# Designed miniproteins, single chains, continued (2), part 92

Each design is a single chain, and the fold is of that chain. pLDDT is the mean over its residues in the fold that is shown.

## One batch from the design tools (miniprotein)

Design m7188
Fold by ESMFold2-Fast:
Structure m7188 (fold): chain A 86 residues (1-86)
Amino acid sequence: MLDEEIVEIAKEGLENNKPLEAARRIAELLGKKYNLPIEEIADEDVARNGLKAIIIEYYLKKGKYEEAKKLLIEEGAATEEQFKAF
């Protein structure tokens, strides 16, 4: 239940290109359990990477490998384009 709520927030953050906002909401939920440093989530790149990891792990935990793979490839491709790897 709570895990599904976290994934919903993560998906929305990536889809709307608002990783910081989504990460802060997830940190509020997780920080209550894990005392996560919310200040560290002020970094947009860290937030985006965290959201991607959360969604992928959730899909793998549910046995939805195709969904996890598709999201990973799509998000990875966009990230690589931004970094302009030579």
Scores: mean pLDDT 64

Design m7189
Fold by ESMFold2-Fast:
Structure m7189 (fold): chain A 83 residues (1-83)
Amino acid sequence: TAAEMIAKVEELSSKAIEAIKNGDIKTAIEHINGIVDIANSTSDRQVLEAALNGLKKILNNTKDKDVILKAIGGILRVIGLLL
């Protein structure tokens, strides 16, 4: 359901931020990929908005170049899906 997808996006964004705090950049990127995969699997606007918010939250909690680039790429993809 859309609610289950939103909950999973929120879980993945929280786990990505925790991975960033622990210096686990690989795991942070894997969770970003998970959010983008959920966004690509749906046309539900609320799920897409949750994905956008999760990716923006990750971006606001990192200074790592690879995480920043991955989050920006995901944000652009989700914006494209919302148009």
Scores: mean pLDDT 89

Design m7190
Fold by ESMFold2-Fast:
Structure m7190 (fold): chain A 95 residues (1-95)
Amino acid sequence: SPERQRLIQQAVSIIDQGIDILRDSSLSQDQKRTRITQLSDQMSVIAGGLRDLGDMDSADSVRRASGVFWSGVTLNQDVDVVIQRLDSIRQQIQS
């Protein structure tokens, strides 16, 4: 549906924004945490919208991406590994 496609496009955009934040060496860890928290909140809304449309697979993928963002920033995980996981999820949502 057009609504589903728009929510998927928004989710992909947020994942791309998060990857850019994680790659940005000019940002402090605290600045990254603040921005990623805001993106995670937006992703929660998108996941709910996808679930309401019956797209459980995409909703779960968006929820998983939010979890990867959270653990990547709060647990100080390897940035390249976090980005690889996010890119994989982005590709799944986009397909």
Scores: mean pLDDT 84

Design m7191
Fold by ESMFold2-Fast:
Structure m7191 (fold): chain A 110 residues (1-110)
Amino acid sequence: MINPEVAEFVEKQTGLKIDPENPTVEELLAVARTLADMQMEIRDGVGPASGRSFAYDPAHPGALTLLAAAVYGLLTPSPAEVEAMIDQLVERGLLSREDARRLAEALGWL
């Protein structure tokens, strides 16, 4: 299950209709890309000095920052980073654990 507010947001950004209860792999990938784009827009909308304040902090790993970097191929996540990302997506109520794992599999991370 995708969080309904996240699904509505992604539908507004992409024009793609999302089923939050039974998402397809394509819909999960659209969610991941939209969330990644949001993180990239924040970074790119803020000057280089300001962008450093939003840099990936390993003590406070932004699951969305890690997701963005991995989706755009800036890093290949380790199995531990994939599990940490899944846990944070679930804890933040963005995706069910089942759909977070399906997304990771679709991205070739599992």
Scores: mean pLDDT 68

Design m7192
Fold by ESMFold2-Fast:
Structure m7192 (fold): chain A 79 residues (1-79)
Amino acid sequence: SALEKARATGEATKEKTRQTLLSLGVPEEEAEIGGEASGLDSAAGTLYRYSQQTGDKSLAEKARELLKKASELALEFGK
């Protein structure tokens, strides 16, 4: 499903971003938050793309919810 593909893409982006931040000397707790935010942005992008391809507006609504959560987490990054 589109939701499962978005989740898988988000998880991959989260892990890649976390590892990149750790390699740059970002503390583990901050790298986890940064990874989570990046993963949610990636998942939202995937859902929005499927929404455009299928016409399923519920996927676009879920994408907006994930983007809001990502924005909130980004505000916690580096605190």
Scores: mean pLDDT 84

Design m7193
Fold by ESMFold2-Fast:
Structure m7193 (fold): chain A 64 residues (1-64)
Amino acid sequence: SAEDKELVEQGDALVDLLSHPAAWATISPAARATIEGYINAIKAAKNDAEKAAAMRAYADWAAA
């Protein structure tokens, strides 16, 4: 779907952004551990549907 495609693109952009150590400098240790879990889920995704689901889970956590 168009939404899944957008989430896949957002997931790839998030992985790229957080591949840079400087991006973590303002993030608390607790938030870092949680975000690393979501990044690992996005990176481990076997297909676009799994990547979209992992990115959605990150977005839902970040909105809470």
Scores: mean pLDDT 84

Design m7194
Fold by ESMFold2-Fast:
Structure m7194 (fold): chain A 62 residues (1-62)
Amino acid sequence: MRTFTVNTSGRVSAAVADARLRPEESLAEVGRRWGVSPAAVSGTLAGRSAPAESGEAALVEV
């Protein structure tokens, strides 16, 4: 992976870090801020850090 894919992965990583700092925000708000889908943030949080609370917020809206 070169600069192109690394840049995209960096945005998801930054969005996850932001969601961790602001767990009261919905994943949709965090995703919009970083230009990533709420599913990408939710999947990363579920795989690495376990407050299910944040993941549920984005999924409720369908």
Scores: mean pLDDT 60

Design m7195
Fold by ESMFold2-Fast:
Structure m7195 (fold): chain A 69 residues (1-69)
Amino acid sequence: MEAAKKAYDEAFKNGKATLEVEVNGRKATITVEVEQKDGKIIVGLRVENAPDEVGRKLGETILEKAKEK
């Protein structure tokens, strides 16, 4: 979960961040893209090689971080 917040911060600064995590013995890739437009923050999240439940939880964490501003 902390890794997801870090990825969001890096994507917010650079427009895109990718990190690898291990889930259920498998390597999963998380890509976060952040676009700022007209005072709105648009967040794109892609999770590969992870269960849907894990992807949803990571997405919720990233969106929560975005809303804290």
Scores: mean pLDDT 70

Design m7196
Fold by ESMFold2-Fast:
Structure m7196 (fold): chain A 72 residues (1-72)
Amino acid sequence: MNKKKVEEKIEELDKKAAEAAEEVKKNPRNPEALATIAETALTAALLKLLMKQGKYEEALEFLKELEEKKKK
C-alpha cells in the first residue's frame, strides 16, 4: 500500500501547487504562495521520480523527512 500513499501525496502536492499558482495570479505580492509553489512542485517532482523507479518506501520516507523539517 505504500505506492497508493505516495500517489495520494503527489496528488495533494500538485493540487496545492495549482491553488498557490492561482493565488499568485490574483495576489502577486504574496511571497508565501510563491514559496508554496516552489516547495510543493519540487517535492512532487522528486516523489514522482522515486515512484518511476519503484522506490515507494523511499518516497514515503523522503516525504516524512520533509514534513518534519517543515514543521520546525
Scores: mean pLDDT 74

Design m7197
Fold by ESMFold2-Fast:
Structure m7197 (fold): chain A 76 residues (1-76)
Amino acid sequence: SKEELLEKMKELQEEIAEIVRKAVEQNNKEALEYAFKKMAEIQKILQRYVETGDISDLEKAVELLEETKKKLEELV
């Protein structure tokens, strides 16, 4: 549902923020550059969702957040 996707998105954003904080503490440039690039891509999808209300864009945003988290965990 939309509500489940929004909750999952919130959880993933909070988890990614924590990993990014660790990357900053480590001066991990590779992880930070990856995170900033992926968050910019996710922001564009979320902007489209806000404009259209198309739940498929919300699903894409959640999928990219999950991929971003997994990669950041590998880098940090």
Scores: mean pLDDT 87

Design m7198
Fold by ESMFold2-Fast:
Formats: sequence, structure tokens, C-alpha cells
Structure m7198 (fold): chain A 68 residues (1-68)
Amino acid sequence: SSMDEARLLAIERETLRYIAAYAPRIPREELEKLLVEYGKRFKEAKGDPAKAEEVFREIKAEAERLAA
């Protein structure tokens, strides 16, 4: 539905915003890998907001680990 598409897009954008916040503290090569993973995982989450929320949580945790 259009509401599910809007929610998925909002989660996708919030995930990118979170990555951007940690990006200055992440090595370039690791950041590049994280962005590739972001693209793949959100493509797989098409039409599934619950899966998109899971992807968001996992990518946030990974960004925090890489920035430590």
C-alpha cells in the first residue's frame, strides 16, 4: 500500500541520516561497505515495514560499532 511505501521510505531515510551522523568517525572503506549493505537490505525489505525496522536497528548497531 502507499502507506507502507511511505513508512518504508521514512525508515530508509532515517537510516541514512543515522549513518551520516556517524560517518565522520567511520573509516572510509568500512563506511562504503555499510552503504552497500544499506542498499541491499532495504531492497530486500520492499513491502515489509517490520523487516525495514529490523534493518534499521541492525545498521544503527553496526554504525555505532564501526564509529567506536
Scores: mean pLDDT 84

Design m7199
Fold by ESMFold2-Fast:
Structure m7199 (fold): chain A 94 residues (1-94)
Amino acid sequence: SDLDVLKKMIESLSEREQRVLRTVAEHQPVTPAQIARRLGLPQPTVSRILRKLEEMGLIESRVVGGRRLYSLPEEIKELVLKALDELFEEREEE
């Protein structure tokens, strides 16, 4: 299924790349600088990861008011959110 394909794509990402993707999903539309601040990563590192995720078709970008904003593509948004939810269970149970 399309969901299984997306889950496998996300599982192929490094832990750091998965964190960047989840941050885009949670805070979209979002800039590289905002992601870098949230994750405590250098902005060039975040920009490289965002480029990879965009090339994979998992995110898209647009320039608004001189800022590059990243979001999930509308066509796959619900499937990506479901894949992330199923893979990463946002509530830690203790």
Scores: mean pLDDT 85

Design m7200
Fold by ESMFold2-Fast:
Formats: C-alpha cells, sequence, structure tokens
Structure m7200 (fold): chain A 71 residues (1-71)
C-alpha cells in the first residue's frame, strides 16, 4: 500500500532525527553511561543473574544515570 510505504518513510526520517539527538547525548555522556552499564554487568555476574535479568538491570541503571543528569 502506498499509504503504508509513506508512513514507514516518515517514521524512518523521524527515527534518524531522534538518532542524531541521541548520538549527541551519548557522545556528551558516554563515559558515565558506559560506567553504569559496566557496573550493572559486574553486579549481574556477582549475583548469577540470567541474561534477561542482566538486560533489565542494565536498562534500569542506565535510566537512573540519565535521570541524575537532570538534577
Amino acid sequence: SPETQEVARETAEKLREIGDEVEKFLSENKEQLRQAFDDALEESRRLGLSPAETSRLAIERVRKTVEEFEK
């Protein structure tokens, strides 16, 4: 459907625009985000967490670090 193709194109363009903003944010905060991720991986290894639990912990730690940048 031409309508479906247009929606997909517009979505891809918006994701590229968001990607540029995210890339800038990651570039400016890369070390802190990397450290939060590394700490989560080390904690998950120490606790013997599953891959799914490790992923959840890593996401939570990165989210918390991002929230702290707004303080």
Scores: mean pLDDT 66

Design m7201
Fold by ESMFold2-Fast:
Structure m7201 (fold): chain A 81 residues (1-81)
Amino acid sequence: SAYDKAIEAAKQLIDAVRAGDEEGATRALSELINALSELPEVPDEVFEALQRLLKAGNRGDRDAMIEAAEELIKVLEKQKK
């Protein structure tokens, strides 16, 4: 499902950010956005978590990116019911 793809991409993003793998992080973020674009409607909590992630990435704040990606995974798991 699109939710499963998004969760997998977010997990890969966390791993890449922790490793300092900018190429891997860029690929994972692209896969995440593509997976979310497959949803007919993006839940507000998912959209807010994605916005926090993108803002943290724009600042180069690795800790904030990891925190935002972990929160995104939690809200995606909740919506996957």
Scores: mean pLDDT 85

Design m7202
Fold by ESMFold2-Fast:
Structure m7202 (fold): chain A 80 residues (1-80)
Amino acid sequence: MLSEEERRERARRALEAARELFAEGGADAVTQEAIARRAGVSKSTVSGFFNARIKGFEKESLELGSEIGIERIKEAVAKL
């Protein structure tokens, strides 16, 4: 299992990647794939991280595709 420290580090990388993407290209640049690539984590890790932050709304969004998931990521990044 991943340690709490490693989970926190991955979360920090994902948030920092989302911030950088938002600063570079605005909301349109913030996608789960772009965050995963820049942070060096899996897309599922990004999804799990933002799901935990937004409570249950993400599960349906991720299953329906990126459109609603992206909106939630934009909201999460805007709070950073």
Scores: mean pLDDT 61

Design m7203
Fold by ESMFold2-Fast:
Order: C-alpha cells, then structure tokens, then sequence
Structure m7203 (fold): chain A 91 residues (1-91)
C-alpha cells in the first residue's frame, strides 16, 4: 500500500516536470521538436504512474487525452498522436 503510491507519485511529478519543460521549450525558444520530446516523456511517466497504481487506467487515459488536446493546439502533432496511442493502450 505505501511503496507503490510513492513510486507512482514520483512518476506523476516527473510527468508534470517534463510537461512544463515542453511548454517552456515551445514558449521560450519555439523549439517544437524539443517540446514534442518532453511531451512524449511526460506521456511515458503517466503510463508508468498508472502501472504503479497512482492512477486508474481510466484516469491515466483521460490525462493523456487532455495532454494530447493541448499538444495538438500547439501544433505538436507527433506528440499528440503518441499521447493518443498511449491512452488507447490504457483502455
């Protein structure tokens, strides 16, 4: 009960840090490729957090779909596609 939640919390924190780094790369330098790499890393950490029981599969999929919508709105089409594929793996 206690071990898995901590690892899941760490994975969620890493997901948000990568998401924020992606936004910084996009808004600060306009580096869309770097932003896409960070969004994909954030997606991998959301999947990991779900596997570790920090999110239900439904919550994980929903989070990935929300991030995919944000990525699409920023023109990060490869990241948006990756996020949607990862969401499908959880459902």
Amino acid sequence: MSEAPQEAIDALFQAYMNYMSGLDAYRGSGDKKLAEEYFKKAADYIVKATELGGLTPEEGAETLLIMADIAESLGLKDAAKYLREKAKELS
Scores: mean pLDDT 84

Design m7204
Fold by ESMFold2-Fast:
Structure m7204 (fold): chain A 97 residues (1-97)
Amino acid sequence: SDLQKALEEIDRGIELLRQAREAARQGDLDTAFRLAVLGLSAIAGFVDTGTVIDLVRRLSTARRAGDVDALLAAIDEALERAESVKASVQTLLKQAQ
């Protein structure tokens, strides 16, 4: 089903964002930024355009500044958005059964 495919894509995005968070914690800002952008791209279709633009801008600014805390904050917000979307899709799947 389309909802099952959406869940698989959202799960891929969440995993990439979790890997980005871990890379940032290790001080690997380049890997963290790359993984965060890939993870956000996977969930971009399920989140409002304004939020996606804001998160990309915050990720880019934090990486250029070498600001680990700001990068982690943007990744954590992207994760919260992704997990919220996942919960909504899971609820729709349960109702369709």
Scores: mean pLDDT 88

Design m7205
Fold by ESMFold2-Fast:
Structure m7205 (fold): chain A 77 residues (1-77)
Amino acid sequence: SELEKAKKELYEALKRYAEALRNGSSPEEIEKARLEVLKAVSRLSELLDPVEVAKTVQEIIKKLIEEDPSYAGVLRD
């Protein structure tokens, strides 16, 4: 479904962004990853109401932190 695809795209974008921040990537790489997160959130906003968008973002962040606790410091800042 479009919703499942959008959730997967957000998961992958957030993971890449967290990795870029944690690894001290170049400013250009960090900005590229940040823009991909914004695009993925915008796509979710077309499919879900604002409450469900916020809930979905939090669920994906929680999942990423459960998979790798080091992401907590970079995804909560």
Scores: mean pLDDT 84

Design m7206
Fold by ESMFold2-Fast:
Structure m7206 (fold): chain A 77 residues (1-77)
Amino acid sequence: SIEELLKKLEELIEELEKVDPLDIEKINELLKEMDEILEEFGEIIEEATEEQKKKLLELVKRAQEIAEKLLEEHKKL
């Protein structure tokens, strides 16, 4: 369901926020799982409510902000 995908995405984002910036393997694993969830959303997005779409956009923005911080840390190496 859309609600289950939103919950899984939020849980992955929370794990990404807690990850060690130097744990490249874990970061890549989490990003791959998030990409798979976003692909599943793409298949069922027409069934999503306005509130569910808004929550998805907020979660995507949060994930992008975390990814930018992780890239900044990698750039310093």
Scores: mean pLDDT 80

Design m7207
Fold by ESMFold2-Fast:
Formats: C-alpha cells, sequence, structure tokens
Structure m7207 (fold): chain A 89 residues (1-89)
C-alpha cells in the first residue's frame, strides 16, 4: 500500500516538473521529471503493479524525445495507471 502511494506521489511530481519544463523551456526540468518517473517505475515493480511500472518507464523515456504531445500522453497514461493502482491497494 505505502509503496504504491509513494509511487503515485512521484508520478504527480514528475508531471509537475515536466509542465515546468514545457513552460520555461529548461531541459533540466525534463531530466528531473525522468528521474522521478524512473523511481516510480521501480517502486511499482516492487509493489507488483506491472502496468503502472511500464507506464512510468514509458513516461521517463518520453522526456528524452523532443515531442511535447508524446510527453503529455505518456505522463497522463502513467498518472492514470498510478491512480488505478492506489484505488486497488
Amino acid sequence: KELIEEAEELVKKGKELAEKGGITGDPKYFKESAELFEKASKLAKEAGKEDMAKKAEEASKSMYIPDPQLIKEKIEEALKAAEEAVKEA
């Protein structure tokens, strides 16, 4: 339960940093967001939430692609998977 809640919080923080990256244009925020999504993916795997782990990993990888629409879609997928995982915990 606690691992899933921590992973959801990291996904939410990753989304916030990616939004700051989009507003400011500073690539540092996308790197920090990628690190948070990667950590969330690891915690989700430890909690047995494979779909959440996969979506968080995809969101992390999207931060290195210069496609803001893809980044947005992968973040929303990771957030939705995190919300469902917490609801089931």
Scores: mean pLDDT 81

Design m7208
Fold by ESMFold2-Fast:
Structure m7208 (fold): chain A 99 residues (1-99)
Amino acid sequence: SRFEEELKAIEERLKEIIEDVEGAVKRAEEIIRRLRPDLSEERVRERAIVVVYSTAGLLIAAYGFELSLLGTPDEEVKKENERLWKEIKKAIEEYKAKL
């Protein structure tokens, strides 16, 4: 179904961020540098990390919405959202620790 295809696309995007936070941050940095050439490299990176967090948050929200549309119980959706947020936070903090 279309919702199953959308769920898979969201899962793949979340997995890409979790498995390669550095790549996600670098892609965000390129966009920020183009839009804001006035910012220092440090400020670009800080903003890029916020963009990655915000993108992950939107994807997690979209994932929960699609699960709800497929009839997944609210308690199960909440547990899945909490699990994904924990994985995202861990991946980003591990990335920041390497800077």
Scores: mean pLDDT 87

Design m7209
Fold by ESMFold2-Fast:
Structure m7209 (fold): chain A 118 residues (1-118)
Amino acid sequence: SDAELRQVLAFEQTLGVIELAFAVAETVSRSFSDPAEAERVRRDFIVRQLGLLVEAARRAGMHPVFVELLEAIRRLAGEDIDRARQVVVRATQMATDAIQNRDVDGLYARLRELLAEL
């Protein structure tokens, strides 16, 4: 149970790093005057950063449902960055609620439902 809560905390921290990666991608893309080039740079940056975070999560032995969601966010970021960002916001809220309520099983169920929508 405490080990599972530590995994939820690590997952929430990973989502925070992803939020920072989106902010950095936005900032970098603003240096490009061509909108198509700006969007490509933003997408390529976030997909690459998410790839590194997914591999780090796997190496850390993060729970499979968390890794699967991070992989889904990475794939979605290649197609629709704004939708990927909204999924991160939703997952962060779910993780925060689970930590507050100490409800890890509820988090797994909610994340599986979120994955089914993607």
Scores: mean pLDDT 88

Design m7210
Fold by ESMFold2-Fast:
Structure m7210 (fold): chain A 80 residues (1-80)
Amino acid sequence: MLIPLEEGIQRRFGISLEEFMEIVGMTKEELFARIKELYPDQELEEGLVTEEALDAFIGELMSDPEFAEKFNKFVEKKKK
């Protein structure tokens, strides 16, 4: 199922898309383009992503231990 990128981020982390962009250092357009690059054969609508493609993108970001630690600390601070 296709979901808005901002909704997917909020559902997973409880943070806004703007906060997510700030921690990853990418614009909304760059985030969408990167997610689409991971699944080039998926028919994604502009601004809409599959939960699978979003989870794969997050998994790639979190595969870097230094980024994973930084991201988890950021999300913990913003959620509480």
Scores: mean pLDDT 73

Design m7211
Fold by ESMFold2-Fast:
Structure m7211 (fold): chain A 93 residues (1-93)
Amino acid sequence: MEYEVSVKEVDLGSKRVIVTATDTTTGKSASVVIELNDDGNANVFTGVSPDASDETIELAAQKAVDYLKKNKVTVKELVGDERLIKALKEKLK
């Protein structure tokens, strides 16, 4: 596969899920950090490598939305890269 996708759970006093899509050809990535609250709400932080492709961004957004929908998580805040935020909002409709 040309793209690598990782979903990692990290517990640093708050449960975090990090979704990263990487284009292995260019090394460019898009990442979504989902910080879970006890009430089923999440704060979402987004980051995108300079010159990351739309496909890399869409893949990260899709995998993050798949996680949010499967776990019935409501997004309270979206912060970071505008392109990735837009992709997330479109897929959460």
Scores: mean pLDDT 79

Design m7212
Fold by ESMFold2-Fast:
Structure m7212 (fold): chain A 112 residues (1-112)
Amino acid sequence: MSELTKKLEELGKKAIEAVKKGDLEEFKKYLKEILDIVKNTDDVEAMKVALDKVYEARKIALEKGNLEMAKLAAEAAKEIAKEMLTVPEVDVGEAIGRVLRAIGDILDIELS
């Protein structure tokens, strides 16, 4: 496991804890740090870890009825998925497919 993958795992856990606490400012801070790392790397394994953690954060936000945090998580997941699509090293279609479905669910909530 790369140092980058480990750092994204730790930031993801902090983002999840912020969602559990309802701390919007800490959640935004950790999402920004995750996105800054993802945009500056070509490490697909690190991107997958970031994507999985952001997806988990979205699920917890929805379970708590926090639509604002769920939307932020979905937007972050979309940005990570876009970055992964630019890397030709591995088939990421399954992970991206899961995230795009999650984003669709958030859009349905926003439009309702």
Scores: mean pLDDT 76

Design m7213
Fold by ESMFold2-Fast:
Structure m7213 (fold): chain A 111 residues (1-111)
Amino acid sequence: SSMKKKVHDLVLQAIGESIRAVGYLFEGDVEGARESAERARKIGDELDAMGDYKSAGDTYRLVGLIYENLGELKEAVESYRRSAEAYRRAGDEEAAERAEERAKRVEERLR
């Protein structure tokens, strides 16, 4: 369906932004990685608005991983919490629990 194609294209865009962010991290380009993470977050927001909560959860998890690798732990916690909420709305209790555990561990590093 047209909607499935739009979701597929958004998921590929989110993966592409995550790959770019990893490239920027390897080069030490913090601003490039941050910009790619923000583009991926907006794609996650679009997937959530479209009701694809699982893909939104996957996307927010990738954003969290990017921010965690940047050492931007507050942004990482926020992204993992958004991921957990999206997975819960998708009915994926195991993925939600893993995202909550990740957020908690990153939050403990802020203390």
Scores: mean pLDDT 89

Design m7214
Fold by ESMFold2-Fast:
Structure m7214 (fold): chain A 84 residues (1-84)
Amino acid sequence: SLEEQIRATVERVVRRLRLSPEQIAELEEILARQSFSSLEAFRGGLASFLHGRFGFSLRAVGRALGVSPSTVSYWIRNLLHAVQ
């Protein structure tokens, strides 16, 4: 299910980026207030929060999500267009 894929993605990101308990709590609060139409929409939103709010580099976010930094950059830029 989409919910299972979201949970698995969050668990992987928490592990790979070594998120603090405070960052995990903030991420969970943000995710609870959002709705996502697809796994790709979720991944784009997550990438934006990790880079913009938590300060992780595009390379670090890409490594955590299992994609290239170029893909992360594309997702973040296109997220702004998709939500307007």
Scores: mean pLDDT 79

Design m7215
Fold by ESMFold2-Fast:
Structure m7215 (fold): chain A 83 residues (1-83)
Amino acid sequence: ARTDRILEDIRKGLEDMLKEAKNEQEKLFALEVARGIAEIVRAVTRIAAKHHPELDPAEVQETLARLDAFIAEIDAEIEKVKK
């Protein structure tokens, strides 16, 4: 699925950035970048679903749920870094 590929690419990019991160500031930067990309993908997915009724509603809902879960995971990690 299109979103599975995008999410996998975001996760891989985040993992690579986190492996290279040497301090909390670099980890926070990686997490905030991944979060921003996920938010944009979520917004694009919602807009596409609104204007393209040919998209499978079940796939759209699964996609949005995965994006929401990923953003929540990142938000939790950001809070841990800030504390």
Scores: mean pLDDT 80

Design m7216
Fold by ESMFold2-Fast:
Structure m7216 (fold): chain A 67 residues (1-67)
Amino acid sequence: MTTLRPSVSPAMKEAIAAYEAKVDALVEAFHKYLSSSGAEAAALQAETNAKNKEALEARKRVERLRE
């Protein structure tokens, strides 16, 4: 059987792109955290945790659309 439609929905592609953007932001925050020290490191750890939470929410959105 031949199928001419994509294996993933447009909404799923959009959700994946959003998730990738959140992962990129998380990686950037994590790099800043790794290069920091002292009080700055504590603030950047919190920022990295916030970005990780955003990435997890974006991932949950992808999983919901995957179903």
Scores: mean pLDDT 77

Design m7217
Fold by ESMFold2-Fast:
Structure m7217 (fold): chain A 92 residues (1-92)
Amino acid sequence: MEEAEEAYKRGLEAYRRGDYEEAIRHFDEAIRLAPESEIAVKALMYKGFALLELGRYEEAIEAFEKAVELAEKIDDITTSLARMALSIAKSS
């Protein structure tokens, strides 16, 4: 869905600027617009990274766990990346 991709891109732009709270808001919108998609997996992963940057470790772990579950459900190639991100979050 094009609107989900645009929300994801806005999230990435905010993330790159270090506006992590704004990034999370845009990633949540992308997930809402396309909840069972490759875009949602990527948005959950970057939401997790933004949460780690904010020190919100429990929420970051939840986001990465959701990314892994979704990636496995849709056979997304990002499953390995989501698992890696979750492992890093749990080590923090």
Scores: mean pLDDT 80

Design m7218
Fold by ESMFold2-Fast:
Structure m7218 (fold): chain A 120 residues (1-120)
Amino acid sequence: SALTVTVLELPEFNEEEALNYARGLALRHAIETGRSALVLVITGDRAVGALFLSGARAADLLDPLRPEFPALRYGGSASSATFSLPASQVDAFVAALQARAATLPLRPFSDAEISALVRQ
């Protein structure tokens, strides 16, 4: 898959801690692999995530999922977003997201894009 998806359960974290962890791990995965990366962290009844994309916009991945996942909330830039949804929806969301990602022109990050990610 052109998108690396990681799902973790960290019940000891609050949502802010979980989001910071998800963002840091997604960034590390993008830098280390050169591939688009998404990390979801489940904490209690909530899941929070972060994504970094090359070759597609975050909205191109997430907006088509909103009718099926009306509780999905997200924000960010064109190529990077953070998001949240109920933990009960995570398995269905990941399956739908991977199917959607397969239709997008995701590409490896360039050396210049990796350099920009490292400077964040």
Scores: mean pLDDT 87

Design m7219
Fold by ESMFold2-Fast:
Structure m7219 (fold): chain A 55 residues (1-55)
Amino acid sequence: HHHLTPEERRVAEALREQLASGKAPLTADEIAERVGVSRETVVRVAREHPGLFAP
């Protein structure tokens, strides 16, 4: 497990909340907008933590 930056941690929290909601998934762009980071940051966090964001 990585030590996440505050921004990456916020992205991970937003993705975890989205998964817990069970509703239609947000796009990477929508999560980036909510957190205030780039889409590339969202994609990177998801790739580095696949067990959190994908089956």
Scores: mean pLDDT 68

Design m7220
Fold by ESMFold2-Fast:
Structure m7220 (fold): chain A 89 residues (1-89)
Amino acid sequence: MTRVAGTDRIEREGGSLVLYVTAQAPPGPVEVRVEIKGDKSLVSAVAVARTASGRVIAKAVISPEKAPEAEELIKKGEFEVVVTVTELP
């Protein structure tokens, strides 16, 4: 089974813009795909963690220099982080 989640929280952290995506993961092994909808060059780093409660949390970090441009694109619906969680056999 495949689950898709979009950006659910946006924070300023140390001048950087950080986009969070939280997705539910089924028990057992999963494939996690993080996709940038829009200008990928705005993203400096991506981190993914799986919680003990079975959630997948992805963080996309945008540097302070690119944060204003990214915020405007997000407002226009032209920039989003999407996570796809696929259950493995």
Scores: mean pLDDT 82

